# Ledger of designs, part 95: designed miniproteins, single chains, continued (4)

Each design is a single chain, and the fold is of that chain. pLDDT is the mean over its residues in the fold that is shown.

## One batch from the design tools (miniprotein)

Design m15298
Fold by ESMFold2-Fast:
Structure m15298 (fold): chain A 73 residues (1-73)
Amino acid sequence: SAERTEEYARKVKGPIYIHMSSGTDLSPEELTRIAEAAARGALEAGVEVTISGGSDPEAQRGAERVREVVREL
């Protein structure tokens, strides 16, 4: 969830890793919320965010979308 992602980002003092799994049934709106939460948490903590996906094309597309949103923030 977006709230858990933001909380994780704020509490971790080192690099923050977000892994997207295949078969994730997330709405575009929910995916955007997660990406924004990750970016805000990382910016507030002053740490780097690394976003990864599995080898599955669906997981890779999900990770790419999150990376795009984070880069634009």
Scores: mean pLDDT 62

Design m15299
Fold by ESMFold2-Fast:
Structure m15299 (fold): chain A 90 residues (1-90)
Amino acid sequence: KEKFKELLKEFLDAVKAAIDAGLTREQIQDLRTRLGAKMLEEIKKIAKSKEEFNKYVLEFGKIATVINQAIDEGKYDEGLKKAEELIEKL
């Protein structure tokens, strides 16, 4: 649980850093795709069972959907804040 929350925070922080650095929407979209693939690899390493892996992938998917929608709609502040709140509730 703790390691999974840390991975989610790292994912969110990387997206925030890209936005703060003034990257274009296209560059941020490319970054989220690369970070998403890395996130799945990291979840596989920390999951102790197939059931835990499936649960973590589902929770990551919910948070990733919120972040992806924020990037695609250009509503960064609102979407990233919502993603942060979802991570804290885990």
Scores: mean pLDDT 80

Design m15300
Fold by ESMFold2-Fast:
Structure m15300 (fold): chain A 82 residues (1-82)
Amino acid sequence: MEEVEKKVREIIEKLRKEYGPEVALTFSEAVTRLRQLGLEDKAVEFAEKLYEKAKEIKQKNSDPEQVTAEAERYAEELLAEA
């Protein structure tokens, strides 16, 4: 459990540094919701997928507000598929 928590925190911290606090908060909340659904064992893989998607979003959008909106949409899609 602590190992999963640490890995997730490291990924979210990278998101914060590279894409800003709003994107990091959006993805952190999505990971928390995934864990609340009982999918704790998928949390690291889920966070890694969110990190890769943030890279794609940033390549297409330089506007922080637009990046945050796209990140929220993607997080909801992943949660619906989980």
Scores: mean pLDDT 75

Design m15301
Fold by ESMFold2-Fast:
Structure m15301 (fold): chain A 71 residues (1-71)
Amino acid sequence: SIEEIRERVEKVIEEIRASTDLKKQTELLTELARYLYEQLKRGEISEEEMLELVREVEREAQRVAAELAAA
């Protein structure tokens, strides 16, 4: 369900934020993006929910990119 998708996204984002390993953060972001794409392909996610979730993932990707640039 959409609620399970949203919950999984939040859990993965929390794991990304808790990690100090940039490689692990990048791998988690990649898996999250793949997961959302698969949900889209299966019709499990609405357009408005996809936009919200994509924006959350985008914010985390920007944070990780900033950390990579600072390293």
Scores: mean pLDDT 77

Design m15302
Fold by ESMFold2-Fast:
Structure m15302 (fold): chain A 62 residues (1-62)
Amino acid sequence: SDRERQAQESLEQTSRGMAEGEPDPKARELFRKAAELAHTDLSRAIELYSEGVHRRVEAERQ
């Protein structure tokens, strides 16, 4: 569907951008994998993106 395609494209672009700006190699890897999976496994891509965001937030709290 158009909505699903837009969600996949948005997640890919956002995850790729997050990976490029991420200094933590583990969070960067999570965002990179999310971008790779956005068009093939949207649910897994969302999960990986969320893990990357959680790791980023925790790092900023220190």
Scores: mean pLDDT 85

Design m15303
Fold by ESMFold2-Fast:
Structure m15303 (fold): chain A 81 residues (1-81)
Amino acid sequence: SMQKEILLEMLDKMLELAKENNDEKSAEIFEETKKKVEEAKTLQEMLSYVEEGLLKASKYMSPELLKKVQEIYKEAMDKVE
């Protein structure tokens, strides 16, 4: 679905940012979240996995990385809704 594609593109951008900032733990969480979103059948399930992944990754992210990730998230949500 177009919504799944938007969420996967969002997660890819977040993953690349985590890698560029040497945040290996957040990168691992985003990769795991991508796999869960790929397997998800409904938008509600996809959004639940994204929310869970972002919450987990937020514990490892610097404030600067978190701000950029939040901006990417907002842009994606504007397209999904």
Scores: mean pLDDT 89

Design m15304
Fold by ESMFold2-Fast:
Structure m15304 (fold): chain A 96 residues (1-96)
Amino acid sequence: SYGPPIKLSEAEVEELRESLPAYGELLEEEYSAEELREILEALKRGTPVEELIAQGNGEAARLSLLLEQLEAEGLEDLREELLRVLEEVVRRKEAE
């Protein structure tokens, strides 16, 4: 936790959009179905970042901050795509 609040450059936004499929694969490899479900549900509920940090859900906290940044910058399509990637990963992992 160093420096000012995260602000995405145009290049970082483009890299994020292009990396979403690979990010989904990494999440599927790193987290259990239960952990991924908890992340997705916390984000869908709009759980405050402070509560996510207190619960030890660091991934949901990071993603919540990113979703807030995308909304602030008017990147609704990218925000929805990120949530869809998470939902598909959860669905796939729960089906195993």
Scores: mean pLDDT 75

Design m15305
Fold by ESMFold2-Fast:
Formats: structure tokens, sequence, C-alpha cells
Structure m15305 (fold): chain A 69 residues (1-69)
């Protein structure tokens, strides 16, 4: 996975902006807690992530980035 800490922070901010509180501060860490939040976020956008594993691959990250803008 090629998500940088900055990209993770950006994603965390977008989740919170959309009302998805993933239960931890914006810290740029993609752990189990944040992964759970990402799964819920993707479901809200009707997107599939990591075959329901919650792990974003580079392709999925690029698509999400384009969507979030």
Amino acid sequence: MKLSKEEIIELQKYLKDFGFNFGKPIDGVYDETFKKGVIEFFKAFNLVVGEDDGIINEEEWKKLKEFLE
C-alpha cells in the first residue's frame, strides 16, 4: 500500500467532515480502528474496499481521492 501519512490524514479529515467519527484523533495512522471507519465511509459511497477487508489499495485510493476532490 502506498498511502502516505499525509494522505491518511487527509482521508481522516474527510471522514470526520462527512460525519464519520472513527473513534480516534487525526494522527495519520491506518490502524484497525481507522480501518473500521474507512469501511463505513466506503459503504456510504457505495464503494468496495479490499474485498470487504477495509484495506485500501493504491487503485482504490486513487479513485477515492478523485471522488473526494
Scores: mean pLDDT 68

Design m15306
Fold by ESMFold2-Fast:
Structure m15306 (fold): chain A 65 residues (1-65)
Amino acid sequence: DAALEAEARARAERFVATLRAMGLTDEQILALAEKEREEALADPNASEREKRLAELVYRYVRELL
């Protein structure tokens, strides 16, 4: 799904840019991205699309670091 991948990439770019602007290291940013992914996957109210989006955001955060 090209739209889902584009949304995930945009979210990952904003996530990394925001945390770098706050002075976090790449290691700290990656740890937060892992936690966000785990929380999204554990959310009983999350749709399959939302879980897929969380996995893609984490993947793109890793590519940016």
Scores: mean pLDDT 85

Design m15307
Fold by ESMFold2-Fast:
Structure m15307 (fold): chain A 104 residues (1-104)
Amino acid sequence: MQEKEERINKIKELMDKAGKYALEAARAMHAGDVEKATEYFNKMAKYVNEIKKVAPNITGEEADEILSRLARAVGEAARNPDQAEELVNKAAKEAYDFVIKKLE
């Protein structure tokens, strides 16, 4: 029981970090800083990959799908800067909910 709660807390921490870098990537894209956007996107991808280490039931294909959905949210947030936090937070929450369901 305690091990499952510790895993859930770690997944939340990693997803919050992925969401933070997704938002920074979107802001950099909106500003036209493609190099900075790529740097933040790579940091986002790193945290999604770290989730695989603490959520063993997530396949490589499922992690790639999570990354693709977050990448799509980054693109939408870059086009809609006034809604960027809402768009990224929604995508990160949906990804978190998906990962947590796979732990059962």
Scores: mean pLDDT 85

Design m15308
Fold by ESMFold2-Fast:
Structure m15308 (fold): chain A 65 residues (1-65)
Amino acid sequence: MSLEELKQAVLEKVPPEMQALVDASADLIAGKDEEKARRVLEEALTQTSGKDIVKILNDGLKSLM
């Protein structure tokens, strides 16, 4: 899958109110490290809850600081 396809698949797993946060977080990671963004999104796809997906993206952002 392309990075964009991975992001869209992750967005489908979260409620609409979380989609903007997930989308922005994914774009911030991709802007710094596209390979890291791909890995983070692939890991998020293994989760079933929006809360766990948000945690994975937040942890990904923190790893770049």
Scores: mean pLDDT 80

Design m15309
Fold by ESMFold2-Fast:
Structure m15309 (fold): chain A 68 residues (1-68)
Amino acid sequence: DPRKILENQLKRLEDALQNLESLEQELLEKHKDDSPENIQAFRDEVAELRKRLQQTIEKLKEQLRLLK
């Protein structure tokens, strides 16, 4: 069932995005006294990963829409 495969992939990616948000918050709290430059570099890295995950999620949502 192609729809179930895409739905499972979407769920895994959405779970990964949720885990990334939780990990970002945890690491920012642990490193709140770090230099602003190091905090910004970390945020930039997480933002890039989030962007890539969101792009893949959007593509899968479009595929699911077409399978309706």
Scores: mean pLDDT 80

Design m15310
Fold by ESMFold2-Fast:
Structure m15310 (fold): chain A 117 residues (1-117)
Amino acid sequence: SKEELIEELAKRLAEAVEKVTGVKLSEKAKEEILKLAKDLYNFLSSNPSFELSEEEREYWKSQSKLSEEQFEKLKEEIKKILKEFLKEANLPELSDENLEGISLRVTVVLSQLVADQ
């Protein structure tokens, strides 16, 4: 079901951030990730176009609370999770540029949720 797909996406995002950061997420942080997963599902279902300029990429990276190494590792894990999710949810495939932009922005949000616990 749609609800099960959203819950599975949230679970994979939570597991990825815990694995990369070594920080255990609070129940409140997991609830925020579930909201993020729901927003992502709705966004991805809209056949979106989401590209970041080089200046926008550098700006969002600067808002991250992770080390550069952790940020890149988490971004790549999120990119893989989103690619698999699109196939499982039978949603339109995204270009590599759109996946990069979305994954970068999601990584920043997740980094802030971990820091704000």
Scores: mean pLDDT 86

Design m15311
Fold by ESMFold2-Fast:
Structure m15311 (fold): chain A 69 residues (1-69)
Amino acid sequence: MSVLENIDALLEFLESVMKTLSPEKAAQVQKIMEELEAIRRELEAGKISEEEAMERVQELWEEFLKIVA
């Protein structure tokens, strides 16, 4: 699976999770989704490597885990 496909799958997952969260936590997840969309655009434009994109996605995943913990 490509890194772009992984980002798209993660965005779909986070959108589903937002429906189960409080409005405050949903707003925090929305910010993570906006950053993922920015990473996707930069990767698609060839401005960052797949390795750099994966590192940034991992950091956002850790941030998401802190929101839902």
Scores: mean pLDDT 84

Design m15312
Fold by ESMFold2-Fast:
Structure m15312 (fold): chain A 65 residues (1-65)
Amino acid sequence: SLLAVVEEAQRKADELAAKGEIVAARYDPEAGTFELVKVGKDAAQVAEFAKKHADLPAEMLAAFE
């Protein structure tokens, strides 16, 4: 299910966050999976990423607050 795919992406994001990486998950509708995208190291880079990718679901962006 989509929820299970989101949960898997969150686990992978948590692993990358432990390494000091800020990441966002992007849904790939053709593959039915999430891609983890490195957003940056600080809040300004995260804000720029969110601005450029306003089409991402709010739930995915909130997971990285």
Scores: mean pLDDT 60

Design m15313
Fold by ESMFold2-Fast:
Structure m15313 (fold): chain A 76 residues (1-76)
Amino acid sequence: AAPLSEEERKRRYEELDKVRERALAENPNLSEAEREAMEITVELIRNEDYELMRKLALESESPEEAVKLYKEIEAK
């Protein structure tokens, strides 16, 4: 598939932000780790870092583990 145009990318990021805001509003009792994992996922989608997102999904079994793995990768 062809890469997204700058305009389409901007629109998708705006839609992504709205989805994130809705998820937070509908799930006010999310744990700190669940909120952090969601923010990491949003950031990875925004940066088109699908390889790291896939790695976190395959190697983590919980939001807490995904956050820990992300921080370990970022620290290297």
Scores: mean pLDDT 74

Design m15314
Fold by ESMFold2-Fast:
Structure m15314 (fold): chain A 64 residues (1-64)
Amino acid sequence: MLEYAEKKLQEAVDRGEITPEEAEALLRNLKARLEDYPVTKEEIDSMIRVAEVARRDRAANLAA
């Protein structure tokens, strides 16, 4: 699961959807969660989507 998350986060950074710092924060949160609870690919994809949406919303608010 961690390798899947790392790959998906790197792809999002490469597309410019999130920053490397945001990707590192998400990966740290996933590592902490994996210590106590197995995480699914769907949960990883959801976390990345939420980060992408949050970044887009922040950019729109700055432009307004």
Scores: mean pLDDT 74

Design m15315
Fold by ESMFold2-Fast:
Structure m15315 (fold): chain A 116 residues (1-116)
Amino acid sequence: SQEEDERLLEELKQLIEELERIMTEGSEEEKERAVKSFLTQLDLIEAENASLRRKIRLVAMARVLAEHKQLSREEAERALKLAKETLKEAKEANAIPELIEMLERAVETLERALEE
């Protein structure tokens, strides 16, 4: 629903702000923990039928990590595949424009991370 999407958007804003703080101001250990958390969740999503909400959160994390060059080429390729699949699913679910825009930005960021 639109109300659930609006709540998710607010949660994502907080998640992105905290992850940006960790990537810019955090210790090496905090950064490594954030990357490990992301990769663990990516492995789980690839192995199970995850909710759209869970996939959207992970795609938002992937964008931040990619902007801070924290993903290997293989990890970025996996994240891009998830981001594209999640964007398609979100569009089919008629997610609010702001969530679609966030997912489109994540796809664009991950595609750029894979360019020379």
Scores: mean pLDDT 89

Design m15316
Fold by ESMFold2-Fast:
Structure m15316 (fold): chain A 86 residues (1-86)
Amino acid sequence: MTEEEIRAEVERAMAEIAADPSLVHPSLTDYREYLRKLGELALEGYKKGLITEEQAKAGEALIEASKIEDDKEALIEAELAYRKYE
């Protein structure tokens, strides 16, 4: 592969992961567990005064999405909504 081809593939992979961050997880079960833990960390940060109420609500949405089986789209939407607070 040329350097330009490698760069184009990396950019495509990064764009795909940005649109579907579940791609970095081995399974949907692992992805749900990751999002639940991420949401719990957000709630803990809110209790310590480190994040806003809006960020904490996005974290609660991650926990709620993690309870839904067989809904990959809901998991992705919840994570993308949470990442807007980066």
Scores: mean pLDDT 72

Design m15317
Fold by ESMFold2-Fast:
Structure m15317 (fold): chain A 85 residues (1-85)
Amino acid sequence: KLTADEAGEALENLGRGINEEEARKVLREDLGLSEEEVDEIEEALKNGDSTKALEILGRAVAENPKAREGLTDELVERLLTAGGL
């Protein structure tokens, strides 16, 4: 299962332009996000808007129930809260 620390590291790497392909793969394969959702998160992070990136991520996870199976319960709760859900 993906931990909150692993998800946080992937988001930080995307925002800094470090290991972008690996970070995008985590969001797509481990969290089950679409390519469009990952693009929106990457754009927000590169613009320094971490709050917006977490909001998009939280909504995407809420809209994709399968993503919850790959996550820890703690990470799911944090993402839903960040997405305003």
Scores: mean pLDDT 73

Design m15318
Fold by ESMFold2-Fast:
Structure m15318 (fold): chain A 101 residues (1-101)
Amino acid sequence: MIVIAKEFNEEIAKKLKEMGIKEADVLTRKSSVKKGNEILKKYGIKGTVQNLPEYFKIVGGEDEIDENVAKQIAKLLGLKDPKITKIADNVYLIEGEKVLS
């Protein structure tokens, strides 16, 4: 599963842990990548925090991440029938199967 977040912080990681999420990759701003990886490790969530600036430029997520931005990112990732869940303001969980081309 994938988390799309404008900022990734300890409150978001705590919410993911409370939801029973043990593995998630996070796509976020470049400035949040290093701190986000440290936070994932601290909360025992397996995954990586990665930079999303190219997707933000394409889908307009540089200012705000809404459900439509999350849907466009899921489409760019090639996910079939993605389930999108709002976790917090500017934070969305994306669950789906990769479309095999």
Scores: mean pLDDT 74

Design m15319
Fold by ESMFold2-Fast:
Structure m15319 (fold): chain A 81 residues (1-81)
Amino acid sequence: ADITGADEAEAIASAARALGLSEEEAREAVNRLVAAGRSRAEALAALGGAAAVAGSRGIRARDAEEALALAEAAPLPASPL
């Protein structure tokens, strides 16, 4: 299953808004997760999970590194992005 560039951009923009990051910082977080051995779909799912956790707790990430910490602590969604 292929994630379109538009779907990826929308997922990054949505996560950035929820986490309080720029789209560039959110994209950097995805790239770091991929560099750590995750697929791009898994990285997007992890970032989405971090955004959901941040939203439920009323918190925001300050940068890509904090977003990565939240992604590692977040449960994976039932379906990949």
Scores: mean pLDDT 69

Design m15320
Fold by ESMFold2-Fast:
Structure m15320 (fold): chain A 94 residues (1-94)
Amino acid sequence: KAKKELEELYKKIEEKAKETFEELKKLMSSNDKVTAERYEEIKKLVEEYSYALGLLGKKPEFSFGSSELQKLAEEAAEKGEKEKKELEEKFKKL
């Protein structure tokens, strides 16, 4: 029974990750000059997407054009992986 609840949580996380990835692709594919506001939005989406991937036990399949964005992605993915482990331990106790 605990396995079904964990599967439902992962499904919701996967859906959110897909939405965030589509938004991120739109912003990063734009040939327009990146404003400071757009760059902050990109950083937020990179962090959210990478965190969601970490929760799913996945890694980003693309590199970011900035070492800052790459570092944010790595840190967010690590947080996601840690939370995935905590969720699995919590549901094992049920």
Scores: mean pLDDT 72

Design m15321
Fold by ESMFold2-Fast:
Structure m15321 (fold): chain A 86 residues (1-86)
Amino acid sequence: MEYEERIREIAERLAAAGASPEEVEVVTNALRQAVKNFSKEQTEEALRLGEELARRLAAAKTEEEKEAALVEFFQRMAKLQREAEK
């Protein structure tokens, strides 16, 4: 419940930073899956990655920088998923 509010805030920040509705949906779905499947500590890290992504998108000056921020977010989320399974 509290995590859903935080995910909503991340979604609003992503949209404000210029992320497309499709990008916002993919990111928020990844965070919702983290809340369901990860430990509390891994969920907190996943939410921090979402907040960092929003900050990086807001600071990005080029489409290349925005793409790099999204790629890094999903790479770091995939690493958390692998760590959660071990």
Scores: mean pLDDT 82

Design m15322
Fold by ESMFold2-Fast:
Structure m15322 (fold): chain A 79 residues (1-79)
Amino acid sequence: SMKAEAEHALEAIEQAEKDLEEIRENLGVEYSKEEVLQAIERLRGELEKLREKFKDDKEVQEKIKRLEELLEELEKEVS
């Protein structure tokens, strides 16, 4: 159902936020700049798909926007 899919999307976004925070904390120790940039590109691709799929879901759209901002900040830190 659409509701269950939206709930799964929100859970995936929350997990991605936690994963990015772990990457940020271990930057230069566990993760190379190249690995981080590749992860950012992959996540951006997934978020574009979710944005189109849930275009009318304001909660999903706001969570995507916040994660995109976090990805941009992380990219600036590693560049």
Scores: mean pLDDT 80

Design m15323
Fold by ESMFold2-Fast:
Structure m15323 (fold): chain A 84 residues (1-84)
Amino acid sequence: SAAVEAAIRAALREMEALAKENDALLLLSAKPVSGDLVRLTFALVAKDSPTITQLHTVTLDDVPLSAIVRVLTEPGLRLAAAEA
């Protein structure tokens, strides 16, 4: 649990830094794999593009949904979401 949460935090911080450096949007997606386990994907996409161009992608496999919720609801974390 703690090791998985640490991996999610590390990936999130790395991708946030890259998003800021590249002036990109950070998209998160979770695809169900089995039971409570999901594939969590972090993708950097170019802003103001008529086509979604992925600049960088990081994938974490077999991540418990509970670990994702815990990390994403931590005070002080900010997530860049796709603009509506």
Scores: mean pLDDT 71

Design m15324
Fold by ESMFold2-Fast:
Structure m15324 (fold): chain A 83 residues (1-83)
Amino acid sequence: SSLVEEFESKLEEGEEFLASVKGKQLSDEQREQLEELRKEAHKIKGSARDLGNEDLYKRAVKLELDIDVELGLNDIRVAVSKY
């Protein structure tokens, strides 16, 4: 596979995992997986910028932001579940 196809595949994996856990209270394992996928999206964002691939860059930025939002919402869900 090309390097771009490899990055697209990794972003797709992250997007699919995020979709599978979205709106749920995360287990510790699911939280750790989202944190690792966020790190991968951040790395791909840097590589996409270096390659001048704007579409890949925007996709990586979106995934990183979407994961950050879901992690923040999980903290709220955990807090609310205790009341």
Scores: mean pLDDT 87

Design m15325
Fold by ESMFold2-Fast:
Structure m15325 (fold): chain A 91 residues (1-91)
Amino acid sequence: VKQKKKVLVVSESEDIRKEISEFLKSLGYEVTEAESVEDIDLSSFDLIVTTQGIYEKYKEKLEASGIPVIVVPRTFTEEDKEELLKKLKEL
């Protein structure tokens, strides 16, 4: 695919944020990393990937954006990567 989808990855943990970001970049996505969604224009993204804590804190803003949101566990194991890949294919 010549045109990359733009994904926002949000997690309070830099380590998990980088791991999710590197995985998505390996699949050909354009990734932006953030610690929060407070000052971010969510409409500029095709997809948002977040951890449970961020989703609970910003649920109303995330759901009001109209952008698909995928919640991943903070552990982000190989099983979690396969589940994320399955969800990405259904978009």
Scores: mean pLDDT 80

Design m15326
Fold by ESMFold2-Fast:
Structure m15326 (fold): chain A 91 residues (1-91)
Amino acid sequence: PEEAKELLKKALEYLKKALEALEKGDIESAKRYIKEAVRYAAEAYELLGKPSLANGIMAVGLVAIVELDLGRIEEAKELIEALMREVEEEL
């Protein structure tokens, strides 16, 4: 459906913004972008009848934020890139 695709595109854009923020050392912006991406993708996956994907992106997104709080930037980046691949597969 159109609504789900629009939400997934927004999620992907926010994940890209999160990676850009991390390259600049802007951890606070990266965390906000991850939260927005997770919100959009989870809503899209629910609309698509894929609750396992909604649960997955929420869990991985939370882990990425925790890694950022612990200063583990490379680990957070790998998680964000994994989420981007998963969102792209559903587009």
Scores: mean pLDDT 88

Design m15327
Fold by ESMFold2-Fast:
Structure m15327 (fold): chain A 78 residues (1-78)
Amino acid sequence: MVTLRGDMLVPGTSLDDARRAADRAARQLAAQGVQVDVDLTPTADGVRVAATVTAPSREQAQQAMITLGRALMDASAP
């Protein structure tokens, strides 16, 4: 098992939208054997995300972090 940690700002999104996106991504990744933990903090500019991803390999953990980030950024798209 490999654990990766990351943080990002998702601009222009609400806490509720970011949480829904994170929950959907976490469920998708859990089906693939990847564990995702996220801490969401509302800011004036959007939502700050602190994420921890645990996967069977470094490559899977990196791909899962990319998947989570993409899902969160899509939550801020029109």
Scores: mean pLDDT 82

Design m15328
Fold by ESMFold2-Fast:
Structure m15328 (fold): chain A 74 residues (1-74)
Amino acid sequence: SMIEEILAKGEEGDPAYIEPLAELLKNGDEETQKAAAKALGKIYEKHPEAAREPLIEASKDVSDEVGELALQAL
């Protein structure tokens, strides 16, 4: 499923996934946005310089639940 693929990208931690995940975080449904926030948080653990800005933007422009996940990752 899309959710499983998103979470797998986070576990891989490849910074090439940051832009696609940030796009899903802005344009996906709530479940997709939650998965994208979690995946970006995983990438942030390995590549904080690359993933910090998308997570900050997520904390401002998404639902309370998704924004909370983004803040928790920072």
Scores: mean pLDDT 79

Design m15329
Fold by ESMFold2-Fast:
Structure m15329 (fold): chain A 72 residues (1-72)
Amino acid sequence: NLVEQLKEYFLNILEEKGEINLKKSEILEKFPEATDLIIAKALFDLLNEDKILEANVRLENGELVYFAKKKP
């Protein structure tokens, strides 16, 4: 399940760095079949499971950038 793989990937980054700050291209290099909807669902599931404080997506220099912070 791609959503579960993305959730594990994001959780590992959060555990190591305390936050996610990933360009869409960086996510697609590891998960080339990931769609914006699948990425959003993985982050939304983590937010609902109380694993992250905040999740946002920004358009920077024509590219989507995904942000999330580990819950304290």
Scores: mean pLDDT 83

Design m15330
Fold by ESMFold2-Fast:
Structure m15330 (fold): chain A 75 residues (1-75)
Amino acid sequence: SPLEEVEEILRRFEEGEISVDEALERLIELAKRLGWEDVAAYLEEIAKIPDEEEKRRRTYTLGRLMARELRELEE
C-alpha cells in the first residue's frame, strides 16, 4: 500500500539506510503516483535546501504528513 511504502521510506531514512536525496526522490515519485502534485512540488523545493540538517528535518516532517493523510484515506 502507499502507506506502507511511505513508512518504509521514512524508516530507512531515519535509520540511515538511504540518503535524504534518495528519500526525497522516492517520496516525490510516490506523491506523483498518488496525484499529489502540490506535495511533489513542495518535496522538490525541500530538495533544493542547501542546509543538510534543515533538509532532513523538512523531509521527515512532510513524509510523516503524507503517512498521516494516507492513514485517514484507509479509515
Scores: mean pLDDT 86

Design m15331
Fold by ESMFold2-Fast:
Structure m15331 (fold): chain A 67 residues (1-67)
Amino acid sequence: REPTVGTVPGGSGSGGASAAGNAGGDKEAQRAAMEATLRGEGPATITREGDRVIARAGDAVGEGPAA
């Protein structure tokens, strides 16, 4: 049995809490990651860096501007 320790983070930074509702940029990175996955690169990870969204799939890297 696992102990329960603060299940919900106070920040809730995931889900578009910021960026004035600009989730378009995330789609660009996700599209790039998906394209890499279609090539057989594997699962993709999306990371936000400054003003762009970076998606990494296996060894492929795709970036998109945060609209």
Scores: mean pLDDT 55

Design m15332
Fold by ESMFold2-Fast:
Structure m15332 (fold): chain A 59 residues (1-59)
Amino acid sequence: AEAQAEAKIAEAIAALKATSGATAVTVDRREVTETSARVTLRVEYPDRTELIELEFALP
C-alpha cells in the first residue's frame, strides 16, 4: 500500500484543517511499508509551526 497510505494521510490532513484552526498542513516526511505508514505533518498556525508524527496500520 502506497495508495492506502495516501488516503489515510489525506484524511488526517482534512481533519486537522477542519478541527485545529491550522492555516496550512503539509507533508514533511513519509515512510511507507507493507503493514504501516508513518508520516510527519507540518502544521502551520498564525503564530507557530508544529510537527506532528502519525502512524497508520495498513491492510
Scores: mean pLDDT 75

